# Designs tried in a protein design run: designed miniproteins, single chains, continued (2). Part 74

Each design is a single chain, and the fold is of that chain. pLDDT is the mean over its residues in the fold that is shown.

## One batch from the design tools (miniprotein)

Design m6713
Fold by ESMFold2-Fast:
Structure m6713 (fold): chain A 88 residues (1-88)
Amino acid sequence: SREELLERLRKVTEEALKKADEFDTLIQNGASKETLEKKVKEMEKLVDEAFRLYQELVREGASFEDILEAGSLVVAATALLVMAKNSL
């Protein structure tokens, strides 16, 4: 259902935030570039999944309100990824 897609997108965005927090902790602890790059790849997969779920919501004719929320979640996940990449 559209509601299940939106709930999945919320969970994917929460996971992206957790990965961003893990990335920040790794930087503070002096982790290797390889370890940081691995975490960025994990975040990239989550952003790709978030965008896919957003596209599915649009295709399935979700409400304008749900599409706006979904879009905001994708933007948030993408911003976290961009910030992580800029720290590399």
Scores: mean pLDDT 89

Design m6714
Fold by ESMFold2-Fast:
Structure m6714 (fold): chain A 91 residues (1-91)
Amino acid sequence: SDVPTEDSVLLSMLRMVVSIGKLEEDRGNLEAAVESARLAAKIAERMIERGASAESLEEIAELFREFAEHTKSEEAREIAEETVRRLEEAI
């Protein structure tokens, strides 16, 4: 199908949000890192609620782990780490 599934769209959005957060933080926008972490966490939670595959949830958990390692914002790191915990519980 040429039309993406909702799960594939959500995963693409999540990857984009995480990437934007990392780039904005590298530019000194720590608030953008926090906002990106919160938005990405909401997308991840929706994917859990939709019953996304274990493979997809594991990929998302890795994205949040990488984000947590990259960020200098304690708030963004805590959001990312909590999201990893929730994703691991859903797998």
Scores: mean pLDDT 83

Design m6715
Fold by ESMFold2-Fast:
Structure m6715 (fold): chain A 59 residues (1-59)
Amino acid sequence: SPKEKAEEYIKKAEESTDPFEQARYYGLAAKYYIEAGDTEKAKEFFRKAVEYTQQADAL
């Protein structure tokens, strides 16, 4: 299900130490929460994706 896919990508983001990978996985989690109809979770993980993108760009 889309919700299960979102949870899988959150786990991958949490297990990564690379901000580029964390941003990508949180973005994918947000996408799947949109498909699951969970707008609040989608917003939360879009914000995380932006945050980790900014950390990656700070190199």
Scores: mean pLDDT 83

Design m6716
Fold by ESMFold2-Fast:
Formats: structure tokens, C-alpha cells, sequence
Structure m6716 (fold): chain A 74 residues (1-74)
């Protein structure tokens, strides 16, 4: 169940990054969170359909989006 373990790890990472971004309160916070929520919903839908590889890909996109947003603040 390696893919499911990876999903849980990436979900945890995404939540931690979202909390950091929320605390930083950048001007584009709402737009970034809306895009992250859209991708996270697609990931949830893929997981519900049993497509865990696609869910993992989408969660990795969420992580990358949030990491890029935080990096832009440096």
C-alpha cells in the first residue's frame, strides 16, 4: 500500500504548507488557496474512484503550488 502511504504523506505536507501560507497572509492568498482547493478536490475525486496514482499526482501539484507561493515571499 505504498501509494496510499504516499498520499497520506503528501496530504500532511499540503496541510502544513497551507497553514504556513495562511499565517504569512500574502496579497494573493485567496487565489492560491482557491487553486489549491480545486486541485485537492480533483485529488479527492480520483481517490474516491480508486485512482490513487492520479490522486497522488494531483496532491503533488498542490504541494508544488503552495511551495512556490511560499518561495515567492522570500
Amino acid sequence: DEVKAELLRELGRALALAQQLYAANPPDLQAVLEEAERLAQEAADAAAAGNYEEALRLLREVVALLEAALASLA
Scores: mean pLDDT 85

Design m6717
Fold by ESMFold2-Fast:
Order: structure tokens, then C-alpha cells, then sequence
Structure m6717 (fold): chain A 85 residues (1-85)
């Protein structure tokens, strides 16, 4: 379920950035979703952890996005991730 978890997380992040009007962040989230769907991300769990760490170290990242990535990295269920929205 790592792929489904990361997909749900990235879709939630994309929606948040769409609501914020951040077109560049939406494009970045779409690119990550495309790589995930194409199987270009070999280690989904490691990818999620790296994304969560990068977000925590970036003060410009919205807190909700940091929470979503942290939950995905910690292996929270898709249902728990959706409850953060």
C-alpha cells in the first residue's frame, strides 16, 4: 500500500496548492504523481521519507503539506491521511 498512500498524499497536496493558487507547486505535484504512476519511483517509502524531510526543512511549505508528507512517511493509512484535509 505504499504506492496508494503516496498517491493519495500527492493528490491531497495538489488539491491544497490548487486552492492556494500556487500553479508551480501544482505542476510539481503532478510531475511526482506521473513518475509514481509510470513506476519511475523504485523505493516509494524512501521517496516519501525524503519528501517529508525536505518539506520540514522548507519554511515556505504550508503546515498541512508538511503534516501530509510526514503521515505518509510514517506509514499512516490512506483514511488517516484524508482526515488531515
Amino acid sequence: MDKERLKATLEAIKKIYEELGDEEAVKLAEGKLEKLEKGEIKDVKAFAKKEAEAAENDSSTPEIVKELLKAAAEGKSVEEIKKLL
Scores: mean pLDDT 81

Design m6718
Fold by ESMFold2-Fast:
Structure m6718 (fold): chain A 68 residues (1-68)
Amino acid sequence: GPPVSREELLRRLEEELREAEELSRRTGDEEILELARRVAEILLRELSGEISREEALAELRELAAEAE
């Protein structure tokens, strides 16, 4: 159901953020952590119902293009 699916997505986000934080700490690269935080913000907005899944995907694609 949706609550279970959203909980799994949150768990995945926490894992990705932890990995980005560890990588940023190891390399001194703050850009990795900032990018991970921005991804998390977009996904949290989708999970809260503030934006649709399609809008979240569009924002993620824009962020990926900006990061290049």
Scores: mean pLDDT 71

Design m6719
Fold by ESMFold2-Fast:
Structure m6719 (fold): chain A 68 residues (1-68)
Amino acid sequence: SVKEKLEKAVDAAYAGKLDEAMAILNEIAEELNMSREQLVKAAKTLVDAYESGKLSKEETVKKLEEIL
């Protein structure tokens, strides 16, 4: 499911595996036929999670769901 993939992408980002997180995001983008603007916003959200970790994993997943 999309939610399971979002959770995996967020887990990968928090584990410092940004390339893996981005690969999962691309799979979601294909499934949902995401616009470039949605993809950029989602990618930035994952980068912010990777760099700062200020949001919890659950909060990050929720923010991504709001973009989709």
Scores: mean pLDDT 82

Design m6720
Fold by ESMFold2-Fast:
Structure m6720 (fold): chain A 64 residues (1-64)
Amino acid sequence: EKEEAKKELLKLIGEILSLIGDIIELERKLKKTTDPEEKAKLEAELEELKEELKKLLEKLKKLK
């Protein structure tokens, strides 16, 4: 029981950290982008990743 819960928690934390890394990379690209069309596309991608992060954080809260 406790071992399975610990493995699930570590896996979830790993997914959250990976997603945060992707968000930081997109934010960095967005800051360098001067083209309005590319900026809009990157903003849309960033919103999708932030929504996925919210879902993972919700799962984390359910474990605590």
Scores: mean pLDDT 80

Design m6721
Fold by ESMFold2-Fast:
Structure m6721 (fold): chain A 70 residues (1-70)
Amino acid sequence: VRAEVEALIARELPAAREAGRLSPRYGEADARLLAVLNVLARVAREAPDDAERIAVLLEELAREGVEVER
């Protein structure tokens, strides 16, 4: 499950970085946060039952400084 969450974040990261390319205020930390939020939003919409478990894992990964797999 944790590895799956890491993979989801890695999958969203390139799109999050591109979204920030147009804004000079948007940094890599913001891109990572956007990627995490995007994953959570999708899971919440498609599988609300899994969303709470995914949210816990996303918070843990964001705090721990885990490397995102590409």
Scores: mean pLDDT 63

Design m6722
Fold by ESMFold2-Fast:
Structure m6722 (fold): chain A 92 residues (1-92)
Amino acid sequence: SDREQIRRGIEQLRALREAVEEVAERHPELREAGELLRRALDAAIAALEAELAGDEAARAAAEAELRAEEARLEEQPEAIKRLFGEVLKLLA
């Protein structure tokens, strides 16, 4: 159950990452926000993959990186909001 939920989470984050890359290609003004969100998504994926592997050190490192990238996203709230709006249109 837990392992299946983690794998589903990884798949969902990877799909979101692809949608973010597609939005950034179509909207050059969102490239910086897209790069920041991609880094946060990569850290989140790494944390889940480390949890699935039972690698506590790798998980802690990935969670620390995710926290740092989340702080960077908070510096650009309007650009991130606009980016998520465009991503939701692609996923609809």
Scores: mean pLDDT 87

Design m6723
Fold by ESMFold2-Fast:
Structure m6723 (fold): chain A 63 residues (1-63)
Amino acid sequence: MELPSPEEIAALLYLGLGAVALKRGDYETAIEYFRKAIELAEKAGNEDLVKWAREGLKQAEEM
């Protein structure tokens, strides 16, 4: 078992912040957080996080 990388932890935090912003109807802020989550998830090499962040970004952009 290895600890998550700093980039993976940061990606998870931005993913969570994006989800909270989306729930609050703050779509512009959600877009910013999801974009940052994608960048960090790609850097971490975590394909699942990239997928989830992209899905969140799509939802925010469709509002």
Scores: mean pLDDT 82

Design m6724
Fold by ESMFold2-Fast:
Structure m6724 (fold): chain A 59 residues (1-59)
Amino acid sequence: DILFVQTTLREWGLYDGPIDGVYDERLRLAVRGFQRLNGLEDDGVPDAATLAAMRAPPR
């Protein structure tokens, strides 16, 4: 769900674009930033590991 990804990244302060469900280069770069902060592979793709990290609190 791209809307979930956009909303989560906005909450992290990593994305300031529209919440429109479109996966573009801006969102890809924000996903990479989130992946890097969480020690994940920073390929910009919201894979299962990235989505799990977005749903789980960082504890």
Scores: mean pLDDT 77

Design m6725
Fold by ESMFold2-Fast:
Structure m6725 (fold): chain A 65 residues (1-65)
Amino acid sequence: MTLEEIAAMSVEELKKWLEEKYGRKIETLQDVVDLALELSDANAPLEVLRAAGYILAKHLGVRPE
């Protein structure tokens, strides 16, 4: 999935994509934070880390880079 596709997705679509790809259930903001930290530690692909960042940014009301 490209960064453009990730940027166009809703929070719910990004959550579902991450849940299906990484076997994590994402219901709360804390679940997104935990997943982002785990993916960061595992040297995950940039597009996945970006997806987690977009979910966090949209939920917190801050603009992603």
Scores: mean pLDDT 66

Design m6726
Fold by ESMFold2-Fast:
Structure m6726 (fold): chain A 67 residues (1-67)
Amino acid sequence: GPLDEEKVRKILESMLQSLEEGNVVAALAGAKELGELGDTKLAEELIRLLREGNVEEARELVKKRLE
């Protein structure tokens, strides 16, 4: 189905908060939910960055997507 931008935005805002709190597990769960909503490319990139420990780059990517 079509991507729900409002739901995507709420997930990204929750992921940003989780990353600022150091909760990588919650951020990974958010990235997986993004993939389930159809934003598979963004989800895969965020999961990769977080698994590599590149938390700063993942945070910046989430911020840019929220603009």
Scores: mean pLDDT 82

Design m6727
Fold by ESMFold2-Fast:
Structure m6727 (fold): chain A 61 residues (1-61)
Amino acid sequence: GKLARALKDFKAKNDWELSIKKGDLVRIIEEVGDDYVVVQTADGRRGIVPKKYLEVIGEVE
């Protein structure tokens, strides 16, 4: 999958979204349409985040 870094803080608005902080590293698991991705944090949390809040920094297994 792809590694990404949070460009800014994002607060979840729904139960299916995930809150992240600027600088957090997340793994992109799946794309949801053009504007959202399913991510997993290093602490094992998963949820949907707007793609525009993330910068892809590399590829990982």
Scores: mean pLDDT 81

Design m6728
Fold by ESMFold2-Fast:
Order: structure tokens, then C-alpha cells, then sequence
Structure m6728 (fold): chain A 113 residues (1-113)
């Protein structure tokens, strides 16, 4: 169900934030953020016909990215967010059916830099 997908996503977001709090390596942090981005992409694809669930998923992802950004230096934040934006652009090219949702995520993350 949509709620089961959202609940699983919340658990993945929490695990990612916990991992970010314990890592000191920027590359490991970037890889963790890319893993989260791939998970959220999968959830968006499954939820695409449920606009309320899509909205909640996007809000959860952006809130998590804000929290991740607060743990990083300005330089590290820029590198990590640009890596996430590039992954979202790559996914959009391959999956144009959810391109609007991915474009909205790209724009919101860009505003967090």
C-alpha cells in the first residue's frame, strides 16, 4: 500500500541520517545520499498514481536533505547536493514518466545550496 511504502521510506531516511551523523568521509556520505535518492526514486515510481502519497514522499525527501545539509560544511553540502541533482537528472532521462516529480525535487534541492 502507499502507506507501507511511505513508512518503509521513513525508516530508510532515518537510517541514512544516523549514518551521516557517524561518518567523517565525504565520499561515503555522497554514496549514502545517492542510495537514498535511488530508494526515493523507486518509491516515486510505485506511488506515481497517488498524488497525496507522491506529495508526502517529496516532502519527506526534501526535509531529509535539509537535515543532511545541516551536518555538512558549505563546500561539502554543495558537492553532495550536486551529486544528488546529477543522479536525479540521470533518472529523469531514463524515466520521463515521472519527470515532473523529479524536476520538482531537483529545483527544491538546488534552492537548499
Amino acid sequence: SSEDILEETRRVLDATLAHFATTTDLEARIQAALGLTTHVFGALAELKDDPEAVKELKELFIETMKRIGSLLSPEERKELFEAVIEELRRLKERHPEIGEALDELIEEIRELE
Scores: mean pLDDT 86

Design m6729
Fold by ESMFold2-Fast:
Structure m6729 (fold): chain A 66 residues (1-66)
Amino acid sequence: GLSDSALSLLTPEQRAEALALEARARAALAEADANPEKVAENIGKALDALGDAVDLVLEARRRRAA
């Protein structure tokens, strides 16, 4: 999951968004496990959500480094 250190760089709104994206990724992985026929689709959804969360953290780091 997202580290507390990474989350501390975010605004409360961004933190809520990052946690929601992480929850969506976990839900997609659970669906992939429950329905093997949709594994590729649900892995894709999980990766997209995690990518969005990572981008949010990287953007927050970049703003703080400036």
Scores: mean pLDDT 76

Design m6730
Fold by ESMFold2-Fast:
Structure m6730 (fold): chain A 79 residues (1-79)
Amino acid sequence: GPVTATVTLDAGPTRAIVQSSGPATVTIESDKTETRKIAPGADSFLLGVEEGHSAGTKVTATAPAGYTVSVRAEPVDLP
């Protein structure tokens, strides 16, 4: 079956970094749900910069069977 990796973000500006060995679908779930398709390699998303964002934003990356996918989150300090 497909392989998935998920990270749940704290409140505030956070960079979610997705790495995949194959084509992947990234779903970002907050007060809105957004879905993006990414090519093999690394992609990143700056989250939590919109007014009214909530803690608990979930980022899920899904790739077909046989590929490797990972997601990590890094806090971003903004002035």
Scores: mean pLDDT 74

Design m6731
Fold by ESMFold2-Fast:
Structure m6731 (fold): chain A 75 residues (1-75)
Amino acid sequence: ADKEKLKEVLERAKKAAEEDADVDTLAEILKELAEAQGAEVSEAAARAIAQRLVDERGHKGAAEALAAAAEAALA
């Protein structure tokens, strides 16, 4: 896993939670999170997953879930 990329993703996800970031921004963060861990996710797939997270948790909750995932990947 790319630790520098994961730190950048964590900071972006924290900022996204503070700003109630839109689905497109959350999809970008999700795609970068996956890539930092060696996974490939299309923009369409990332957007679909981000939309589900927002539907389940709200914009802030979705961003917080991505931040938690980045922290777990850094441990």
Scores: mean pLDDT 83

Design m6732
Fold by ESMFold2-Fast:
Structure m6732 (fold): chain A 68 residues (1-68)
Amino acid sequence: SAMEKEREEKKKKIIEALRELGISPEELPKLSDAKLKEIARKAGVSLSSVRRFIKELEKGDYFDILLD
């Protein structure tokens, strides 16, 4: 669906921003709101998109994205 495609595109942008900043995805839940906002700006997504990504990491869904 269009909603699923948008979600996947936002995840890719977040992953790219993390690589450029040298941040491990596993570190995201430990970061300050200020750092999460920096990641959101770098990725060109909203802070809520970064927080959604963190929730998906907590569910273990992130591993499948890294393998694709």
Scores: mean pLDDT 74

Design m6733
Fold by ESMFold2-Fast:
Structure m6733 (fold): chain A 82 residues (1-82)
Amino acid sequence: TVEKKKKLNDMAEEILADKKYQPYIREQAEERMKIEGKKSKEALDNATKEIAITIAQVKLAEEADMQEALRNALEREKQAQS
C-alpha cells in the first residue's frame, strides 16, 4: 500500500540521518560498489538508499511482530475470562 511505502521511506530517511547507522551504511555501500564495479555518485547514492531501506524493513518487521505478540496476548487474556 501507499502508506506502507511511505512508512518504509520515512524510516529509511531517519536511518540515513542517524549518526549511529551512517558508518555502517557507508561501509556496506562501498563494499557493494566494489563488488558491482561501480564508481558513480548516483550508484553510491542508490546503494546507500537500498541499504537504509533494508534496515528499515528489518525494523518494521520487528515492530509488526511486537504488535502481533501484544494482540495475541490480549486475546489470550480475553479467552481466559470465562
Scores: mean pLDDT 77

Design m6734
Fold by ESMFold2-Fast:
Structure m6734 (fold): chain A 100 residues (1-100)
Amino acid sequence: VLELVERALELLEEAIKLVRENAPREKIIEILEEGEKLVEEAFRKSTDPEVRHKLLLVGASLALQSMALATNSLSREQLLKGLEEDKEILEETAELLKKL
């Protein structure tokens, strides 16, 4: 589970970098969808309720942001803020997993 969360963090950091560089939306969406899959797999393999709750929140956030970006319903500034918040939750999740 920890390895999946750490890989999702790497993808999220890459997505944040791409947003800051004004990369094509299609490339950002691709990275977000990969991150969502890793978070979903981590959720399925997790047994701790707090870890599962945090992963559910991040997974839902990434899915909504990807969809909103695809439908041109989300600004890049709003996306950046959302991704930074998701990163904080994943970092907290990784620290929690290290204590379990």
Scores: mean pLDDT 84

Design m6735
Fold by ESMFold2-Fast:
Structure m6735 (fold): chain A 64 residues (1-64)
Amino acid sequence: GAAAEARLRAGAEAAGRLSGRGAQTVADNVIAEARELAEQGLLSEEQAEEIARLARDMAKRGGG
């Protein structure tokens, strides 16, 4: 739902405020949770992929 999506987007942004291994760990956790929520029908596959992309981009920016 909307609350889960907002929480995951906030987690992806938090990855961008970290550096190195910490940024990558947070991003990986956000990506895994987005996938699980999509499997449960709480997110669309498209929403989960957008969140995963955001998390990867934020971690890359933070030095991951």
Scores: mean pLDDT 78

Design m6736
Fold by ESMFold2-Fast:
Structure m6736 (fold): chain A 57 residues (1-57)
Amino acid sequence: MENVERGRELLRRGLAAQDAGDVATAARYFMEALNLAREDDEALEELVAELARHTGS
């Protein structure tokens, strides 16, 4: 299984929690996604792309 897939799922859940106003839950998902990205360059790229899309860029 790929770290990229898990990172993507964690990021999606984090963004959903942020939309619901649950900042603490969002932060935990983002931290987990970032930890995966530290070991996998593809996961890092996916995380950056998702964050850029969410910020409206």
Scores: mean pLDDT 73

Design m6737
Fold by ESMFold2-Fast:
Structure m6737 (fold): chain A 68 residues (1-68)
Amino acid sequence: SEAVELAEKAIERAREAGNERALEAAERGLQHAKDGDAEGVSRSGVLAVIAGDEEVAELLAKASQLLK
């Protein structure tokens, strides 16, 4: 799934940034993407914004849109 691939990319980016809060948001987003839960992925993107990682948030927002 392209949504799952984007969520996996979000995890990779969060790890590169060393932002543990963004990594947790990306990991939650991946689980929701695997379940086909667009709202869950979208909520995880909001958590990434709160964590201060715009790139992770954008990847999760795009993944959420692909599931709609």
Scores: mean pLDDT 87

Design m6738
Fold by ESMFold2-Fast:
Structure m6738 (fold): chain A 66 residues (1-66)
Amino acid sequence: GEEEELRERLIELGKGLGELALKSKLPNAEISFEEIDEDRVLATGKEGDKVLELLVDLRENTITEL
């Protein structure tokens, strides 16, 4: 339904925001995403020995470094 379509678009936006945040700190990072639930995405950036994990909360519009 319309709510599911909106949530899918919000998840895509969250992934994009997580990637931008990760690349701002690790420009050459390999980015991966894990959907924790319908409102939260874990974004992981790996560059050599460096790993950065960000929790993107789509409902609160927050990005938290773990």
Scores: mean pLDDT 81

Design m6739
Fold by ESMFold2-Fast:
Structure m6739 (fold): chain A 73 residues (1-73)
Amino acid sequence: ALEELRRLAVRGLEAAARQAEELARETGSEELARAAEELRRLAERVAAAESLEELLAVVAEADRVAARAAEVA
């Protein structure tokens, strides 16, 4: 159901944010620190998504943030 997909997406984004935060601490990267903050905000937006379309749009945005973070990690 949508609720289960939303829970899984929130969990995934929170885990990604934690990883980016750890890497930012180890490297001093401002870009990784910003990516972590953005991923946490996207987790909040996923939690508030009322439709599959909204959820997929937020996930697509998170994929872009993760790709950008991977370029600097």
Scores: mean pLDDT 82

Design m6740
Fold by ESMFold2-Fast:
Structure m6740 (fold): chain A 65 residues (1-65)
Amino acid sequence: MEEAKELIEKAERLIELLPRVSDPETQQQALDYARELLEKAREIGKDNPELQAKVDELERRIDAL
C-alpha cells in the first residue's frame, strides 16, 4: 500500500513539473514515465478504490495537458 502511494506521489510531481520542461523530447519521456508509475500503482492498488480514484484523477490531468 505505501509502495502504491509513493508511485502516485512521484507521478504527481512529474505532472506538476511538466510545464517547466521546455524540451519536447524530455517532456515526452517524463509523460511516459508518469504513465508507467500510474500503471504500477493501479496494479498494486487494484483492490483499493481510493487509490484507483487517485490514479484516474492523475490520468485525466495528463490528458488535459
Scores: mean pLDDT 79

Design m6741
Fold by ESMFold2-Fast:
Structure m6741 (fold): chain A 60 residues (1-60)
Amino acid sequence: GSPEIRKLLEEETELTMKLIKLSVEVLYNPSEEKRKKLEELQEEINKLSEELEKLLAEER
């Protein structure tokens, strides 16, 4: 596999872990700021997934 794909998978894993932690925090101590950060993390993960999908298409 390409080093770019590996790096993106690692980054997606790290972001997913952050998303899970923040989601738990929002459940126990909800705030608009935390909810906004959660939405921003979801958006970042979505963009990373699109980039990964594009790179995978290039290797076919």
Scores: mean pLDDT 80

Design m6742
Fold by ESMFold2-Fast:
Structure m6742 (fold): chain A 74 residues (1-74)
Amino acid sequence: MSEKKLEAEVLISLGRMWIALGNQFASQGNNELAIESYKKAIELYREAAKIGDEELKEEAERLIKEAEKKIKEI
């Protein structure tokens, strides 16, 4: 198992933290910071998708779609 898999898992975890932060900002009515936080998560998930294995790539791609949907709903 390569260092790239661990790096991809860390990137996904960081992206999930940015999603949680974005959800908090959205709940407070701070739509600008919510969108910025979701975009940061998408960037991290895109990097994870490039370096992760097939399972991590599929997870990252799913999480990107979920984050993009959250941005469109604001």
Scores: mean pLDDT 87

Design m6743
Fold by ESMFold2-Fast:
Order: structure tokens, then C-alpha cells, then sequence
Structure m6743 (fold): chain A 77 residues (1-77)
């Protein structure tokens, strides 16, 4: 099943203020773990519309997004 990263991030911002609280980040991390039980996502795991978001999350350009990269991205918003 393809993962919509933009949707997952949008759902984490519960109050829509463009800032994520520690609680909202924790919920997004839990959702990431549900979608990627092995702790990583590859481009084949994401929906085509989410590839640009995937590239933004893939900070080291290794072709995978880890839970740590995802959490760091959310903290940078």
C-alpha cells in the first residue's frame, strides 16, 4: 500500500497552525511506525504525489527515510 506523506504530516498538525507540538510529533511518529514496521520507507512505499515530500525527508540521499529522519523533519517545521 502506498503511503501519503503529505496527508500524514497534515493530520499531525491537529490545530492547523503550521507548528507541530511534541504531542503532534509523537502521534506522527506512531503513524509512521504503523505504516513502516521495519522503521524505514523507500520510494516504492510512497504514493506518487508524495515523492517530493519523500525527497525532502531523505536528508542524506540514501534512498530511504528512517524514523529519525522523519522525526527530525517534523521538528524542523
Amino acid sequence: MKVSLGRLIAEADKNGDGTLSDEEIEEAVKKFKELAPDGTLTPEDVAPGSLEVFRALDKDGDGTVTLEEFEEFLKSI
Scores: mean pLDDT 71

Design m6744
Fold by ESMFold2-Fast:
Parts: sequence; structure tokens; C-alpha cells
Structure m6744 (fold): chain A 82 residues (1-82)
Amino acid sequence: MPAVIFGKLDTLIAYGKKNGIRIFGTFSGEPDLEEIERVASLDEIALIDMRDANPEKVAQQLAARGLKSYILNEDGTLVPVE
């Protein structure tokens, strides 16, 4: 199922290199939910720089679109967003 991973850009770059996933989504301000869904549909995973995003709010909106959301910590741990 398509998934969205929020994190800091440098942490997301390291994760993408390790797992062979291309970063397509870096958002400043309110994230474009349609663009996030489009990116996740292409690669099954969208990597999002969360500088200006509220992960809980965005995750709830993405869940309504059938997307699962995770936070990538600097230690490489993925934590589900409720």
C-alpha cells in the first residue's frame, strides 16, 4: 500500500539511498495532499521533508485517502503516525 514518510531532509536522503527510494516531495508550508498521493502512487513511498508540516494533522488527512504515514527519526527508526 502507498506510504508517506516524514523526516528531516538529510535523514530522508540517507534512508532513500539505503532503500533505493527516490525523494520526490519536499514541502514548505501546508503540504499539497494531491501531489503527495501522486508521488506515493508512483513509488509506493513518498519521502516528505516535514519542516513546516504537522505530522498528526497531515497523517489524518492522508489516511482518508488510503495512505499510511510514518515519521523517520534521525536514528533510522520508523514510527507510525496515528
Scores: mean pLDDT 70

Design m6745
Fold by ESMFold2-Fast:
Structure m6745 (fold): chain A 74 residues (1-74)
Amino acid sequence: GPARLSREEIKAALREAAAKYDKDGDGKLTREELREMLTDLMRGVEPSDALVDAWLRIGDVDGDGRVDYRTWTA
């Protein structure tokens, strides 16, 4: 894929990838589902725990310990 994306393209790609790993269909990702999504976006390269934790912190807009990707990428 392209090395450089706009903010809106990144949000769209994240939302699409997140929906693929949202096995419960609740619009939120656990840490494990987030790791799977990031691994897919990094073409099979597993992200560090610190990177996963950083994404979880930024995407946890509801404070429930899960990434609300639909709200976050809206």
Scores: mean pLDDT 70

Design m6746
Fold by ESMFold2-Fast:
Structure m6746 (fold): chain A 67 residues (1-67)
Amino acid sequence: KPLTDEEIRRVAEAVAVHAEEQGLSDEEAYRLFKLALKSKGTSLTDEQLRKVLEEARARVPEARAAR
């Protein structure tokens, strides 16, 4: 069953935060994101995954700074 939009965004944000803290490359972050989603039995297009990751990356540093 596919994840909800909110679930996907949360996973993306967690991956983005982890990648930022670990100094991971864009490719590593993408791999982790896809692995997390695939383990749930979901499959998304590259366009959707790319969009979600970009959104999460933009939100994570701002949320941390604002909080």
Scores: mean pLDDT 69

Design m6747
Fold by ESMFold2-Fast:
Structure m6747 (fold): chain A 63 residues (1-63)
Amino acid sequence: SEKEELLRRGELLEEAGEKAAEAGEYRGAAESYREAARAYEKAGDLEKAEEAREKARELEELA
């Protein structure tokens, strides 16, 4: 379903964000988590969207 595709997209974007953060690329990591949040919002998973936005905010502060 489209919802399942969007949830998977969010998960892949979170993975990209984690890898960027591990490399010290906090700005890029924050952008990946922002994109993950948008995917989760489109999927209707508001809890995951909010968690991803909070993670993006934390990473932005490290940049």
Scores: mean pLDDT 88

Design m6748
Fold by ESMFold2-Fast:
Structure m6748 (fold): chain A 81 residues (1-81)
Amino acid sequence: AIDATGTVSATAGDDTATIGYVEVDGVKYVARVGLSAATEAAAEAAAKAAKAAGVEVARVDDSELGKMLGKALEAAGIKVE
């Protein structure tokens, strides 16, 4: 079963982000992303929160915000699919 959910928040500059994650077979995946604004600073905050939570894998969409998030997450060492 998909069990064990958690939430971590981080700040970059004046922007904040919250990552909701799920753990499956010992691997943590991004399940939800909440951003204070659609900015690179908020995307960096999301990447910091995901890294702090021990997230290993994330999926992002093809939107401009999704690409911005994907870039920040990859820079933090998280696999983006």
Scores: mean pLDDT 77

Design m6749
Fold by ESMFold2-Fast:
Structure m6749 (fold): chain A 91 residues (1-91)
Amino acid sequence: ARPISEAEIYEALGLLYQGIGNFLLSKGRYEDAASAYELAVKEFEKAAELTGDYRPVAQAYENLAIAYEKLGDTEKAEQYRKKAEEWRRKA
């Protein structure tokens, strides 16, 4: 049996939270979606520290920005879009 790596665990958790966020966003539960995407960001950042793959972090920040746009919080949406650009530039 192949043991799963620490990076694979963080990636799996990030994908799980991203999926939860996408589901909640589709239901109009924008504040809950934002919270799920924040958890996805944290897990993908941990994975990125181990793998150097920053693309999932950038995507999670884009999703977080969309959730805040839907909430009408344009300032937070802009902050998270800038974070997505910063992380995407590292990829």
Scores: mean pLDDT 87

Design m6750
Fold by ESMFold2-Fast:
Order: structure tokens, then C-alpha cells, then sequence
Structure m6750 (fold): chain A 58 residues (1-58)
């Protein structure tokens, strides 16, 4: 789902900006790499978002 993939990239980008203090451009680059690596490992965009949410609970 293209929309879910876009949302996963957005959520990870926000996380990296807020937690790591990265610029929006730098955070987006990393978010795209993270999503592509997770997809290559067979994860769906929805699973990536859930993993991020679980990480935030810790």
C-alpha cells in the first residue's frame, strides 16, 4: 500500500527529528533507507509503524 508506505516514512522521519535532532531532509533520507531495508526483509509498512510505536513505549 503506497499510502501506508508514505505514512511509515513520515512517522520515522518525525521520530528521528524529535529524538535525534536531525534535519528534516536528513531524517527523511534515513527513514527511506529504514523502510526499504524492512521491506527487503519482508516487513509491511504497517508492521514498520507498529515496531516504531512499540519502541516509543519503552
Amino acid sequence: DEEAEKKAIEEITKYLVEEEGLSEEEARERAEIIVENAKAAGATPEQIIKGLEESKKL
Scores: mean pLDDT 76

